# Designed miniproteins, single chains, part 85

Each design is a single chain, and the fold is of that chain. pLDDT is the mean over its residues in the fold that is shown.

## One batch from the design tools (miniprotein)

Design m2951
Fold by ESMFold2-Fast:
Structure m2951 (fold): chain A 85 residues (1-85)
Amino acid sequence: SKEEVIKKLEELKKKAEELGDSLTARVIKQAIQLIENNGSLLDLEIQLGLIGIARGVAKLIGDKESAEILDEAAELIQKLIESRK
């Protein structure tokens, strides 16, 4: 459900904040806001792209924990997108 996805994304956002990764926390927070406000499929796909970019940066700088958080967030958002099509 939408509520379950939001709850899981909030947990991932908190984990990113605890790691001090403000970028990862920010892109997850933006995804939560889009879902809460019933953003369009296009808005969600754009946010998924931004999460993908953040994940690429995390991997490039060796931030494995942030990359794992972003991977999990991306899977949750992708599942939500597919459920709405």
Scores: mean pLDDT 85

Design m2952
Fold by ESMFold2-Fast:
Structure m2952 (fold): chain A 83 residues (1-83)
Amino acid sequence: LGPVPTSIEDPEAFVKNFLITVENLLKNKMYEEAKRVVDTAYEILKKAGLDDLLKRFMEKVKELAKKYNFPDIAKWAEEKIKE
């Protein structure tokens, strides 16, 4: 019980930095590492209560996964958006 206040000074810069990391991992075909990075960012944004930004982040992850031809990551991201 009790909220853990996650203070993100610049939420859009935070998301942008994680998206750069995810894109680099997908570009290098590092599927497992890309999934771990996305899961980490998802949990941080979820705990911070940034639901709109979380949805935008997962949508961009889905777009990157499609761009680099990783349909399994795209499906996983879509499932996370519905949770």
Scores: mean pLDDT 76

Design m2953
Fold by ESMFold2-Fast:
Structure m2953 (fold): chain A 61 residues (1-61)
Amino acid sequence: SEEIERYKKWLENFRSILEKKYGKEYADKKVKEIEEFLETLAEQRPDFSPLLKALVEKKKS
């Protein structure tokens, strides 16, 4: 999914910024928190955005 690819690219860039500023451990923790939050939101509200729908479909496959 194009939505998932864009999301992952953004997330990796965000992680790199956090790592430079706060260190790798903090960056990895924050990235995981964001991923888990969005995955939970996607399961509850897949209709809310194309990204959330794509996340749910990827998990089911």
Scores: mean pLDDT 76

Design m2954
Fold by ESMFold2-Fast:
Structure m2954 (fold): chain A 77 residues (1-77)
Amino acid sequence: AEAPQVEVTFLEEVELEANSVAAVPVRVTNTGAVPFEGTVQSVERRGDVLVSTLVDVGRLAAGESRELTALVMATPA
């Protein structure tokens, strides 16, 4: 599978507790040469917690940036 050609930049610092969900403002940039359409999801383990980030981007043209809200979830690992 091809690596995502989109960059997500968090615009604020947020503290998360286990079993919590936070809405966080982000900037999403299409760094590729073709339009992007869809969602960006990542999962990272940080100690005893899994941190999941979800951004529903929709359609983003090549080189376009858009400010969106990401859902960041913390669950026990």
Scores: mean pLDDT 76

Design m2955
Fold by ESMFold2-Fast:
Structure m2955 (fold): chain A 68 residues (1-68)
Amino acid sequence: MSREERLEELRAMIEYLESIYDTLSPEQQKEAEEIIKEAKKLIEDPNATDEEISRVILRALEFLSKVL
């Protein structure tokens, strides 16, 4: 997977988290905000590694699995 494909996945995860934000508990909203903040930092960082991007995507997926 290319860097551009990973960044696109990361943007999609941010959009999804933002779309469900109002349905979350206050504790879940705090974690979602932290994930969104980390993701936005990586998108703005030209030196972000594939490992860093993948780690945040995984964190977002793990979070979503808990809020089902």
Scores: mean pLDDT 81

Design m2956
Fold by ESMFold2-Fast:
Structure m2956 (fold): chain A 91 residues (1-91)
Amino acid sequence: AEEAVEAIVAKLRERGEDELAELVRRLYELYQKLLAGDKSVVPEFLETAKELLELLKEKLLERHPEADEEELEKKKEEILKEVEEFLKKLE
């Protein structure tokens, strides 16, 4: 898992996507803490997930200006809802 995350982070940095790389690494570190039972990171995990999804939406619109912004926003909200449900199930 760590090796796969490091490969993704390296590839994102090679493409100049340093902010995405940092958010992916941070989200993975927080995920590992959650798996270890540290529920104090739940708010930070959710906030980092929101930041990652917002940046992904912005990057997609930057590369594809004709993309449906409303559809991307809806997809972001649906993913965030799934993340919140996942976090609730850890209780």
Scores: mean pLDDT 79

Design m2957
Fold by ESMFold2-Fast:
Structure m2957 (fold): chain A 83 residues (1-83)
Amino acid sequence: SISKETAEKLIEGIRKEADKVAAEASPEVAAVYRAEAEKTIKEVEELAEKGASPEDIADAAAKGIVDAHDAVAAAAQKEAEKA
């Protein structure tokens, strides 16, 4: 279905971004992004399983990406304040 195809593409994008963060960030910051990415992937998979619209799946993924980047920024800020 188009909802499953949408979910698969979004999950692939999220995983690629997590890999990029892991390559560029500290292990601690990378772990924060990975945790948020895993939550978003689960939500996207659940939405696709219940036949949610591609729009709802895309919105959930977009929110999850924003939340993950906000969490990374907060973690990096805390590290900078302790240095």
Scores: mean pLDDT 82

Design m2958
Fold by ESMFold2-Fast:
Structure m2958 (fold): chain A 78 residues (1-78)
Amino acid sequence: LRREIDRLVGELARRISTLDPETRARALELLDQAVLALNRGDYAAAIAHLEQLREVVADDPEVVALLDRLIELVRQLA
């Protein structure tokens, strides 16, 4: 499970890096906050940050699909 989460985080970061600079900066900040929460075992905070990220990237269905999958996996850890 953690390996799949790490893979999805890496794929998300890569796809976010292709967004416009303003959206990319905010999205990467939220992804970093989610990863820090995951590393602390704070799955509720991680999910909250990922849901905020989903709103920021709502116009990109590919990134949204990756986020929905990641949120589902994080819920399994909680």
Scores: mean pLDDT 83

Design m2959
Fold by ESMFold2-Fast:
Structure m2959 (fold): chain A 77 residues (1-77)
Amino acid sequence: AEALRARIAREVEETEAELRKEGYSEELIEAFRNLDAEAVKEELLKQGVPEEEAEAAGNAVKALATLSAAAIANPDA
């Protein structure tokens, strides 16, 4: 469980750095940092990203949030 939590945290940090490098808004970066799938989707849609791509990104964030919650709920698993 600890290894999964550490992996998720590392991927979040790496993605945050990439988003900043590409010039995405701080609002999008904060939404991603918080693993807020709906906020990520809404911010991407506001920036003109196609709905299909925004939904795919939101679904990816939701999957990461689910894995993070599972790692927190069962640290010994």
Scores: mean pLDDT 74

Design m2960
Fold by ESMFold2-Fast:
Parts: C-alpha cells; structure tokens; sequence
Structure m2960 (fold): chain A 66 residues (1-66)
C-alpha cells in the first residue's frame, strides 16, 4: 500500500466530515474525525508522522467547525 502522508490523511478526514456534516452534530463530527485520525495514524510509516496526522486532523476539524 502507498505510504499515507499527513496531507492525504487530512484530505480523507475532510471528505468524511463534509459527507456527514449535514447529518451529525459538531460534537459527533469531532468524535468521528478523532476515530478516523486514529485509524489513519495506524497506517503511518513512523510515530512522528502518526502524531502529525492526529494533530493536523484535529486542527483542520476545529477550523471547519469554527
């Protein structure tokens, strides 16, 4: 499988958030994004990239919901 980048992980979670945004509350969107970021971080090539994925996803979701 191709190595997942921070940008690819953020883009994947943004697509997921946009798809469920009309159906879910802001709190449910945050929980969905956190769960997705954990799954994506598990596919990262190293621990530093995994941490960056989780942090970048959290920040991106906070900006979308602000």
Amino acid sequence: APAISVEDAVAAVKRLVEEFKPTLSDEEIRELADRASRVLANTAPDAETAQKIREAVRKAVDEILA
Scores: mean pLDDT 79

Design m2961
Fold by ESMFold2-Fast:
Structure m2961 (fold): chain A 84 residues (1-84)
Amino acid sequence: MELSEDEQFALEAAALHEAARVSEERMRELNALLQQARKDPAAYAQVLALMREFRARIRDASPEERRRLFEEFLARVKEIVAAA
């Protein structure tokens, strides 16, 4: 099946949410940042690469470490959006 870049972005975001098991409030914050990132092509590409990287890291992490990694990911997305 052919996945568009937007479909792959949505799928990676959903997979990261599932892996991290964070609160609805944190997911709303992330979704707002992802929508801002989508307005800038360079930020969009950087965030997509980060989602793939952090998904792999979270998969290998303990439950406690997954929350820490999600917070680190969120902080890096904020920096990318702020720089765009």
Scores: mean pLDDT 72

Design m2962
Fold by ESMFold2-Fast:
Structure m2962 (fold): chain A 74 residues (1-74)
Amino acid sequence: SPMDESRALWRAVFETLRSVASPEVRERIAELERRYLEALDAGDVEGLDRVIAELEELVRAHPEMARRFAEASE
């Protein structure tokens, strides 16, 4: 299903980000993953968009993490 596909894809993204993040940033990523899964289960499209936007901002704020994420995602 589209929800199962979205869940699997974003789980992989969040797992990779946590693996390359500092402990402090890892906590923030875990919070965003929890909010993403809650919004996905609720069918909250606006909530999903907000979490993704916050994740994109977090990645932009941490260029070294972004570099390691790109390398780990290959």
Scores: mean pLDDT 81

Design m2963
Fold by ESMFold2-Fast:
Structure m2963 (fold): chain A 68 residues (1-68)
Amino acid sequence: MSPLEKVLAEMSAIVAEGEAAGLSPEEIARRVREFYERVRPTLSPEEQAALETYLGIVLQEARERAAA
């Protein structure tokens, strides 16, 4: 797997584990953001843009699932 694919898989795992544990969308968002901030300096600007887009989508979907 590429480094970007590994980062995406880790972010997805944090969201899934947080939802399974009953964490709030805010706590899940915080954990994913903390992970992203640690890896961000190692990424290209294009990879950063792609991950920011993905992060926004995944966190929005998690909020919608929590509200449903």
Scores: mean pLDDT 77

Design m2964
Fold by ESMFold2-Fast:
Structure m2964 (fold): chain A 75 residues (1-75)
Amino acid sequence: GEGFSVGGGLGPDSTDEERKKVAEKLAKALLDRGLLDEKQAEELAKEIYKILKENPSDPESSYRIGELINRLIAA
């Protein structure tokens, strides 16, 4: 399917480390599939982490993350 769901367990009470782990896990999944290189995966993880940190309880964060991933894969 197009896009990815992320942040199922994350909320305003989630730690900075938990947000980083979610971002890194998602980027690593794409790296492991050969869809991104290491540099792209690192950049994606930083962008995902920023989105999750700024809007930890916003359901639109998952949509924004999916759009970022789709743009990188389609590039």
Scores: mean pLDDT 70

Design m2965
Fold by ESMFold2-Fast:
Structure m2965 (fold): chain A 84 residues (1-84)
Amino acid sequence: NEELLKEIARALNELQKLVIESGDEELAELLSKLIQKLANKDYDGAIEAARELKRKAEELGDSETAEAADKLLELLQKKKEEEK
């Protein structure tokens, strides 16, 4: 689904912006892991990385980054179901 891939790209761009603006090194590492999994079309790995990133953002009190990660997580779950 081309539209779903476009939504994933938009959500990823928003998440990247927020992680960069946060300046948190651990969030940046989790984002790099997520991008690597997506590049390999490892949607299961991408979902797990997005969950870890969301949890870390929540631990930091960064609700905006956590919401962006949650949005991307929902889209990745839809993509995984589409590929089944």
Scores: mean pLDDT 84

Design m2966
Fold by ESMFold2-Fast:
Structure m2966 (fold): chain A 93 residues (1-93)
Amino acid sequence: SIIDKIREGVKKLLEKGYVKILDITPEQAEAIIKTKSVDEIVQLLGKERALKVVILALREAGVYVSFKVIADILGVSEEEVRKAFLELDKKLP
């Protein structure tokens, strides 16, 4: 499932020390690994940080998910997904 891939990606980001790029703590990353839904991630972080976590985690897990699908999951616009993607890309060396 998509949540399983998000959890896998967050675990990999935590192991690499990249959780700081997402403006989350290691404790928040560990909490996300234990979540059962994207809604629980939104409750932990708020929608803006949850969007960035979903984008980077899916990428780290090697899973292609379209901006439309990510937008639908988070209840945001495709433009908000694109903007978050570009902001994350600027922070990755």
Scores: mean pLDDT 83

Design m2967
Fold by ESMFold2-Fast:
Structure m2967 (fold): chain A 80 residues (1-80)
Amino acid sequence: SMEEEIERLVEELRELDENQSSLEEVAERLRELARLIEEHPEVAERVLGPGAVAGLRAAVETIELIESGDIKKLEELSAK
């Protein structure tokens, strides 16, 4: 189910963070999770809660900015 897939991706992200995985690996998993959140926001809210969903969206935005090299936008986000 979609709930099970979201839970699996969250667990994989937790494991990647614990294992000091590359930013590329973390970004790939976060992008996949963001895709599921966009397609099934009601399921994501039930599984992760609204605060966690907002946090994950912010994390994806930050990683995308790092990968794009937009230093100015990254500085703005890090100041918050």
Scores: mean pLDDT 69

Design m2968
Fold by ESMFold2-Fast:
Order: sequence, then structure tokens, then C-alpha cells
Structure m2968 (fold): chain A 92 residues (1-92)
Amino acid sequence: MPISKEEQLELVAEALVELGLLTEEEAEELKRLILEDKEAARALLDALDAAERVALARALIAAAEKLAERLGNEELLEEIRAEREEFLARVA
């Protein structure tokens, strides 16, 4: 079943909190920023350093995995998990 854009952002926010990059409050502010102020969200992304970009990539992969599980798309889930393993091997 498809999920809303708001639920997709919630999965990303959850992954960022789980990885220790953001507090729950900061994750809620990021979701609001993306939905209401795209220019501020863009400026935030442009300000990320290399380590922060790697951490963001990890969060996006984790969120994509959760999304694929909710959609019941096993093929996509396996592809995302393979990509995660390759990414972690390169960054470790």
C-alpha cells in the first residue's frame, strides 16, 4: 500500500534519530522545513560536510528499507539491503 509524503518524511526522521544525527525535536523541525520551506531545506543540505553527507546517506538508505517493507516490495527491499552493505563496506 502506498504511504503519504508525510509518512515518508517520518521514516527519514526516525532513521536520523536512530543514527544519533538529530534529536526527536530536531527531526520534527527538519520535516516541517522540508514541507513548508524548501529553500531553507536546500540551504541546510548545501551546508553539510562530507561526514554529515555520509550520515544522511545512511539515514536515507534506512528510510528506503522501511518504506520498501511497508510497501511489501521484496525485490526493492533486497536491492536496498545490497546497496546498504556495499555502502557500509566502502565507508567503514
Scores: mean pLDDT 68

Design m2969
Fold by ESMFold2-Fast:
Order: structure tokens, then C-alpha cells, then sequence
Structure m2969 (fold): chain A 94 residues (1-94)
């Protein structure tokens, strides 16, 4: 599986999204549902901005990755059905 090349600007936004995702996952593990959802919303926004700057291939990979990360946070929150739906959406993009 080959990762598409990203511009420096898109890379910085992906790195921001990953950092926010890690914080969201930590909040979810601590039971901070509201904080986890807020941080995940910010992470998705960063990934959407990165996707807008990427090639079509890069855009698909970024969107798929963001959906998988959101699914992991939702699974940690016990939202198993919502997490599965997000994985199905990510698979449709990959």
C-alpha cells in the first residue's frame, strides 16, 4: 500500500489532526465523552483542510484515515454501531 506524497502544508495539517486524535482517544479512555467528541471534531476539521490541499489520491487517503481514527474513538466510547458505520465509509474511500 503506497502512501501519496503530501505538500508541507497538508503534512502539517495531517500532523495536527493526528495529535488531536491522540488527545481525543486519551479523553475517551478517561471517560471524558464531551472532551473526546470536541477534540475529534477538531481533528476531523484539520484532516478536511489537509484533504483540500492534497491530490485526489492524497485526499482519499486522508479522508479514509480520518474516518478510521474517528471509528477508534467511537469504539472506545462504546459506540460500536457508529464505529462500524465509520469503518464502512472509510472502506468505500479506499
Amino acid sequence: MQLPALSPEARELVERGVKLYREALKAAKNGDIERAQKLMTEAVKAFDEAAALASPEGRRWIRAAALYMKALVYEQLGKTEEAQKLRDEANALA
Scores: mean pLDDT 80

Design m2970
Fold by ESMFold2-Fast:
Order: sequence, then C-alpha cells, then structure tokens
Structure m2970 (fold): chain A 56 residues (1-56)
Amino acid sequence: SSGVEGARRAREGAENAETSAAARTAAWDSKQYAEMSTGEARELAEEGARLGEERA
C-alpha cells in the first residue's frame, strides 16, 4: 500500500490510543514509517510519533 496511507493509519492509532501501551506502540510504528518515508508520508508519520509519545 502507499506510504501515505500507512503513515496516516499510524497517526490515527496515536490519536485514538486509549492506553499508554497503545500510545507507545503507535509512536514506535509512526517512527518506523518516518524512517522509510518522504514528503507527506514522513510529515504524517512524524506527527503520529509526536502524538503517541505525548499520550504515552
């Protein structure tokens, strides 16, 4: 699938995390997408990582 879609899903996971464990997982997944993405996908992934870390 597209990198943008994957990054967007990871960001949504961070936004919807109901537990610290889920938030940590979403942050980690988002960091993985950021490492392998460019442009819009990287931007979304970086936001997901930040949101997940804030919620953890």
Scores: mean pLDDT 76

Design m2971
Fold by ESMFold2-Fast:
Structure m2971 (fold): chain A 66 residues (1-66)
Amino acid sequence: PEEAREKALRQNKALEYYIKTKRDLEAGKVKKETVEKALNYSKYADPQLRKEIEEAAKKALEFLDS
């Protein structure tokens, strides 16, 4: 029962940091810490969400290098 709860929590965190990364990118206020957390939790996400997180993170990191 505890393992299922932890898995759900990590999946929810992946989605939360993905949403934050997208909002920060659209606002022109990217935070490297938020992007790194999104990438760390992406491994717990489903394959489609993981791909979306990786694409958003790539764009956010490119914005920081501009």
Scores: mean pLDDT 80

Design m2972
Fold by ESMFold2-Fast:
Structure m2972 (fold): chain A 55 residues (1-55)
Amino acid sequence: SDALVAALTRRELEELRSLPREEQLAILERSGAHLRKLGYDAAAELVEAERARLL
């Protein structure tokens, strides 16, 4: 379950890179918080790392 969510998150992050930076940041902030709330920590870490790279 968690491994699958992390794999899907990696794919989604690649697709998000086609969007403007400000839109990416907004989506990443919301998605990271949501994944943490659901307990998908590995996926949340991927999102948080991507957001940090854009800042």
Scores: mean pLDDT 85

Design m2973
Fold by ESMFold2-Fast:
Structure m2973 (fold): chain A 80 residues (1-80)
Amino acid sequence: MEEFEREVALALAEMQLAIAARYSKDPEKAKEVRDYVVELLRENKDLTPEQALEIARKAVDLIDQGKSPEEIKKEVEKLL
């Protein structure tokens, strides 16, 4: 069940990031953040489902605030 729960959390995180990127005021920068965070979550297999969703939510919030990709990457990396 652990593997399944994690894959469900990753799918939800990817969906939230995709929606945020699609409706962002700067879709190209938002897509850069989306791709970075999705890669980060998939590479860090030690993250719990809850941690993965929290990281995705933080990235979405920062995209909505219009933060730069560099600032978002820095803030997300602090949560690892």
Scores: mean pLDDT 81

Design m2974
Fold by ESMFold2-Fast:
Structure m2974 (fold): chain A 94 residues (1-94)
Amino acid sequence: DEARRRELAVELARGLAAASEEVARRAAELGLLSEEDLADLEAWLAKVPAQIAAIAENVPDASIEEIEAAIAALPAVKAAALAELERLARERAA
C-alpha cells in the first residue's frame, strides 16, 4: 500500500498548502504582514504547484493512519489559525 500512502501524502501536502495560503492571505487582508512579508507571500503562492510536486517526491516515512489523522485535523487547525488572526487584528485595532 505504498501507492496509497503516497497518494495520501500528496493529499495532505495539497491540504497544507491550501490551508497555509488561506491563512497567509487572511493575515495580509488584516494588515498583519509587513510589505516584505507580502512580497514573500506573493512569490511563495506563485511556486505552490512546484512545491506540491516536490513534496510528492519526498514522501515522509509516516503510516497511512498518521497521514489520514493529519488530513482529518487540517480543517480544525485552519479554523484555529484563522480565529487567532482575527483576535490579533482586533487587539491591534483597539
Scores: mean pLDDT 69

Design m2975
Fold by ESMFold2-Fast:
Structure m2975 (fold): chain A 110 residues (1-110)
Amino acid sequence: ERAERIVAELEARGYVKVDEDGRVSLTKVARPDVAGRILSTAAAVMTVKKGEATVDAPLASEIEKRYEEAKKKGLPPDEFLTDEEEARVSRLADEGFREAQRKILERQKA
């Protein structure tokens, strides 16, 4: 539930796009310096949503590919997030990642 809300909020803000297969892709609005965090958070959230300690292999590969492409291409300055938007995206990414890690650790402890 909360994991889905985090991904949905990132999509609503235009930072990621989620297709019918649950594949997450980075949009041009996301800055390169936060792109990796956004993609990692989406992967972690999707892993938790499936109730497994492993990421979906196709999704993981796609996210990794997008992260590498973002690093190589970079984004033009005119596509930079505002300071407020960057702070919000960073907080959402951190929350999603921490929640996913917590649930994975709980399953490993059990």
Scores: mean pLDDT 53

Design m2976
Fold by ESMFold2-Fast:
Structure m2976 (fold): chain A 60 residues (1-60)
Amino acid sequence: EKEEAQKLAEEGIKKLREARDKIDPVTAGRLGGEIDYAAEFGSLEDVKKKMEELDKVIKE
């Protein structure tokens, strides 16, 4: 499960990079850090929540 959380975090970071031109740089940095933190110290559910926040920001 920790490996799955890390893979999701990696996908989130790739998605964040691809949408950098559409996201505020401060928000992008904060969200990237929170995704990495959740993957290292949190649960798979924590990573999923941060991924959902990322999707909402990109949709704006």
Scores: mean pLDDT 76

Design m2977
Fold by ESMFold2-Fast:
Structure m2977 (fold): chain A 89 residues (1-89)
Amino acid sequence: SPEEVLERLVEEAKRLAEAGASPAEITRWAVERAHALVLDPSASEEEKTAALAFAMELQDFLDEKGDAATTEELIAYLEEVRERLLKNL
């Protein structure tokens, strides 16, 4: 489901952030996961849309705050993205 896809992506992104991954590294990971899902013929259009929306939100965060972002700010942003995207799916 798109909700399960989004929850899994958010939780893994938070884990990466807590392990010291940079916003750029996490964004690259999210883009790669979204592309893999888009190329999967068994994935629903809603699941593909959720993964792409998540990757886009991380790219926006990276573009705005990349060099100044703390781990705490990134995790807070991931929680905001989860709430916002779940309401719009």
Scores: mean pLDDT 84

Design m2978
Fold by ESMFold2-Fast:
Structure m2978 (fold): chain A 77 residues (1-77)
Amino acid sequence: DIENKIKELEKKAEEYEKKARDLVGEMQTASKDYATALKADPAAAAQHRARMNQLSDEASKYVAEAIKLKKEAEKLK
């Protein structure tokens, strides 16, 4: 059933969008840790910056997958 497949793709896209938002929230927390560490511990600051970059990259991947799933759903309509 094409209609059920469209609904499944759209639901999966929404789940990936939620995961991307959750990762952005974690990145904001890491950003605060980075700012705190900048003056006290440069090594810890570098680690927090690396984590922010990793979380940003993961969020971007989930956004890209959500866009792909939405495009696949639109092609089936």
Scores: mean pLDDT 84

Design m2979
Fold by ESMFold2-Fast:
Structure m2979 (fold): chain A 67 residues (1-67)
Amino acid sequence: AAADARVAALEAELQATRDEMEAKYKQISKETSKKSPEERGKKGYQLDKEMRTRVAELEAAIAAARA
């Protein structure tokens, strides 16, 4: 049904978001290899906050689509 297709699409987007988070952490490590630990920490914190928000929104959308 349409709801099942929507849930599958949202779950795929959630997985892609998690994969993107891992890739961005690796990119921060590469970019900050010559920078201070503080700069790395600040970028990591900002990325975590942004990705956590995105994941929470997708999880809520999946729950709503299943209801």
Scores: mean pLDDT 76

Design m2980
Fold by ESMFold2-Fast:
Structure m2980 (fold): chain A 140 residues (1-140)
Amino acid sequence: TEAELHLRAGIAAYRQGKYDEAIKHFERAIELGDGELRAIALAVLSVAYAKKGDTEKAEKYIDEVKKFIEENPELARAYVFLGDAYLELGKYDEAIKWYEKALEINPNSPVAYRVLAEAYRAKGDTEKAEQYEKKANEIK
């Protein structure tokens, strides 16, 4: 769909560090999409705003994703992006909470273990960071 094309284009722009371009695509994906696609677009939009240092907009879209997840708790994909947004905002304990929720739904996610390790390292907990890095490396 057109919404899926905008979501994919936004993610590609985000990966290239083109945050303004990514935001424009994610906003269009939200306008055209619904359900899970809209939730994912809102989640990555919050990460893009956090990357730009726009804390107010990042928190606004985090709150919208949290409301959607309360009604659709099985959407593990959104939990990792919520964690990423909180990590970019320096809210390490909240980031850890959302990454742990992602692991409750998918306990064999190497990505979730790696971002948990990053969050614990950022918090200064080197021992826990090393434990989660080891777990990520054990999963294939």
Scores: mean pLDDT 83

Design m2981
Fold by ESMFold2-Fast:
Structure m2981 (fold): chain A 65 residues (1-65)
Amino acid sequence: MATIRRNPDNVDAANQITIDLLVDPNNQAAYDAIRTALSLNPDNAAFRAAMAGWRRRFPDNSIAR
């Protein structure tokens, strides 16, 4: 299991993964990565908004529930 260490590379990766998750709603790895990024950056409203939009757009996904 990988441990995120608050590196800027982790934030950049999560940002790119968020876009990929909006394209492929079944990407559990991308969803897990964005959750980790939000844990490091609770002040990042953009990530929270992206997740809320993704859940609304793909409500049938079990990983969103």
Scores: mean pLDDT 60

Design m2982
Fold by ESMFold2-Fast:
Structure m2982 (fold): chain A 110 residues (1-110)
Amino acid sequence: SPLQTQYQQLLSVLQDTQALISKAIEAVKKKDADSAIAYLNQSKAKVNQGLAISTSQRIKELLNRLIDTINRAIDAVKKKDFDSAIKELRRSAELLGRISLMVQMEYIDA
């Protein structure tokens, strides 16, 4: 069904985003700014794919908030403020958890 297809595509996007955020966190811990920025830009591309797929305004709002946290993490990395970058990436991880729950509620419990 179209609903099942959207669910599978959104889960794939969220899994890819989580993997990229995890790689960005490890790069930040190593103070590897170039790798961190590359992974975070790839994460933003995945979140934008999620925005294109999603028909839910609530999911789109949370995905936009996720992009904002990623942008703040990139800005912190560019300033070599790795502590602030980690705090923003923790917020990204919390938002990913909330988005995953919302996707499950809207696509499985509907």
Scores: mean pLDDT 89

Design m2983
Fold by ESMFold2-Fast:
Structure m2983 (fold): chain A 94 residues (1-94)
Amino acid sequence: SHLEAARAAIAAGDYETAEAHIQKADPRLDREEIERARKAGLSLEEIVDLLVAARAEADPAAATPEQRATLEAVRARLRARREELAAERAAALA
């Protein structure tokens, strides 16, 4: 898949090829959206993990065990990030 090709490109240090494969995997993610995500602190590896997780969530029956593991890891990370944001908002209002 394009997401597997993106992971291989990241492992090889070929980030331009990785970005091209990410765009082919999800056409809603243009170069500007990828750059925006990276400026927000997401690595290309994290962007690939989020896309793998989204696909596993959309079709759980077709998901591989590795894709399901990625989905659970992403869900845990998103829960932790939501808790951090809630704590920051509570602190800002105090």
Scores: mean pLDDT 75

Design m2984
Fold by ESMFold2-Fast:
Structure m2984 (fold): chain A 60 residues (1-60)
Amino acid sequence: SDQLKSTAEDLAEKAQQGGDNDAAVAAQVQLGLADIMQALNMPEDMINRQYEEAIKVAKK
């Protein structure tokens, strides 16, 4: 969902601003994978799980 994507992007940016480069990079990788899955028209549940993983790795 757009909400999960926006949350993941916001948390990745906050990790970067807080100096957690490893968390920010990990979150960006998961976001990139989700964008590829969306471009391939994969099921929404799979795309949403990928955004949830981005959120998890962005959190400290």
Scores: mean pLDDT 81

Design m2985
Fold by ESMFold2-Fast:
Structure m2985 (fold): chain A 81 residues (1-81)
Amino acid sequence: MTQTSDDQIRANTQRTIAAMQAQGVSLQDIYTTVMRNIASDHGVDDAQIDAWIADPAAFLAWLQAHSAQSAIVAQTIIDAR
C-alpha cells in the first residue's frame, strides 16, 4: 500500500502554501479555508470554527484525535504563520 509519509505531507503542504500565496491568497485565508473544509467533513458548526481560529492549539489537539494527516497539514500552516 502506498502511504504518504509525514515529510511528504509537510513538503506538499509547504508547496501548496507557496503556490497559493503566489496567486495572491493570504496565509490567514489558506488556514481558514483548510479549517472550514476539515470542519465541514466532521459536521462542526461555525461557532466552533470561530473558537478554533482564536485558539489554534485547541484545533490541533482536536485534529490529533480525529485525523493525524490533517493535524500535520494544520501544524505546517501554523508554523508558516
Scores: mean pLDDT 75

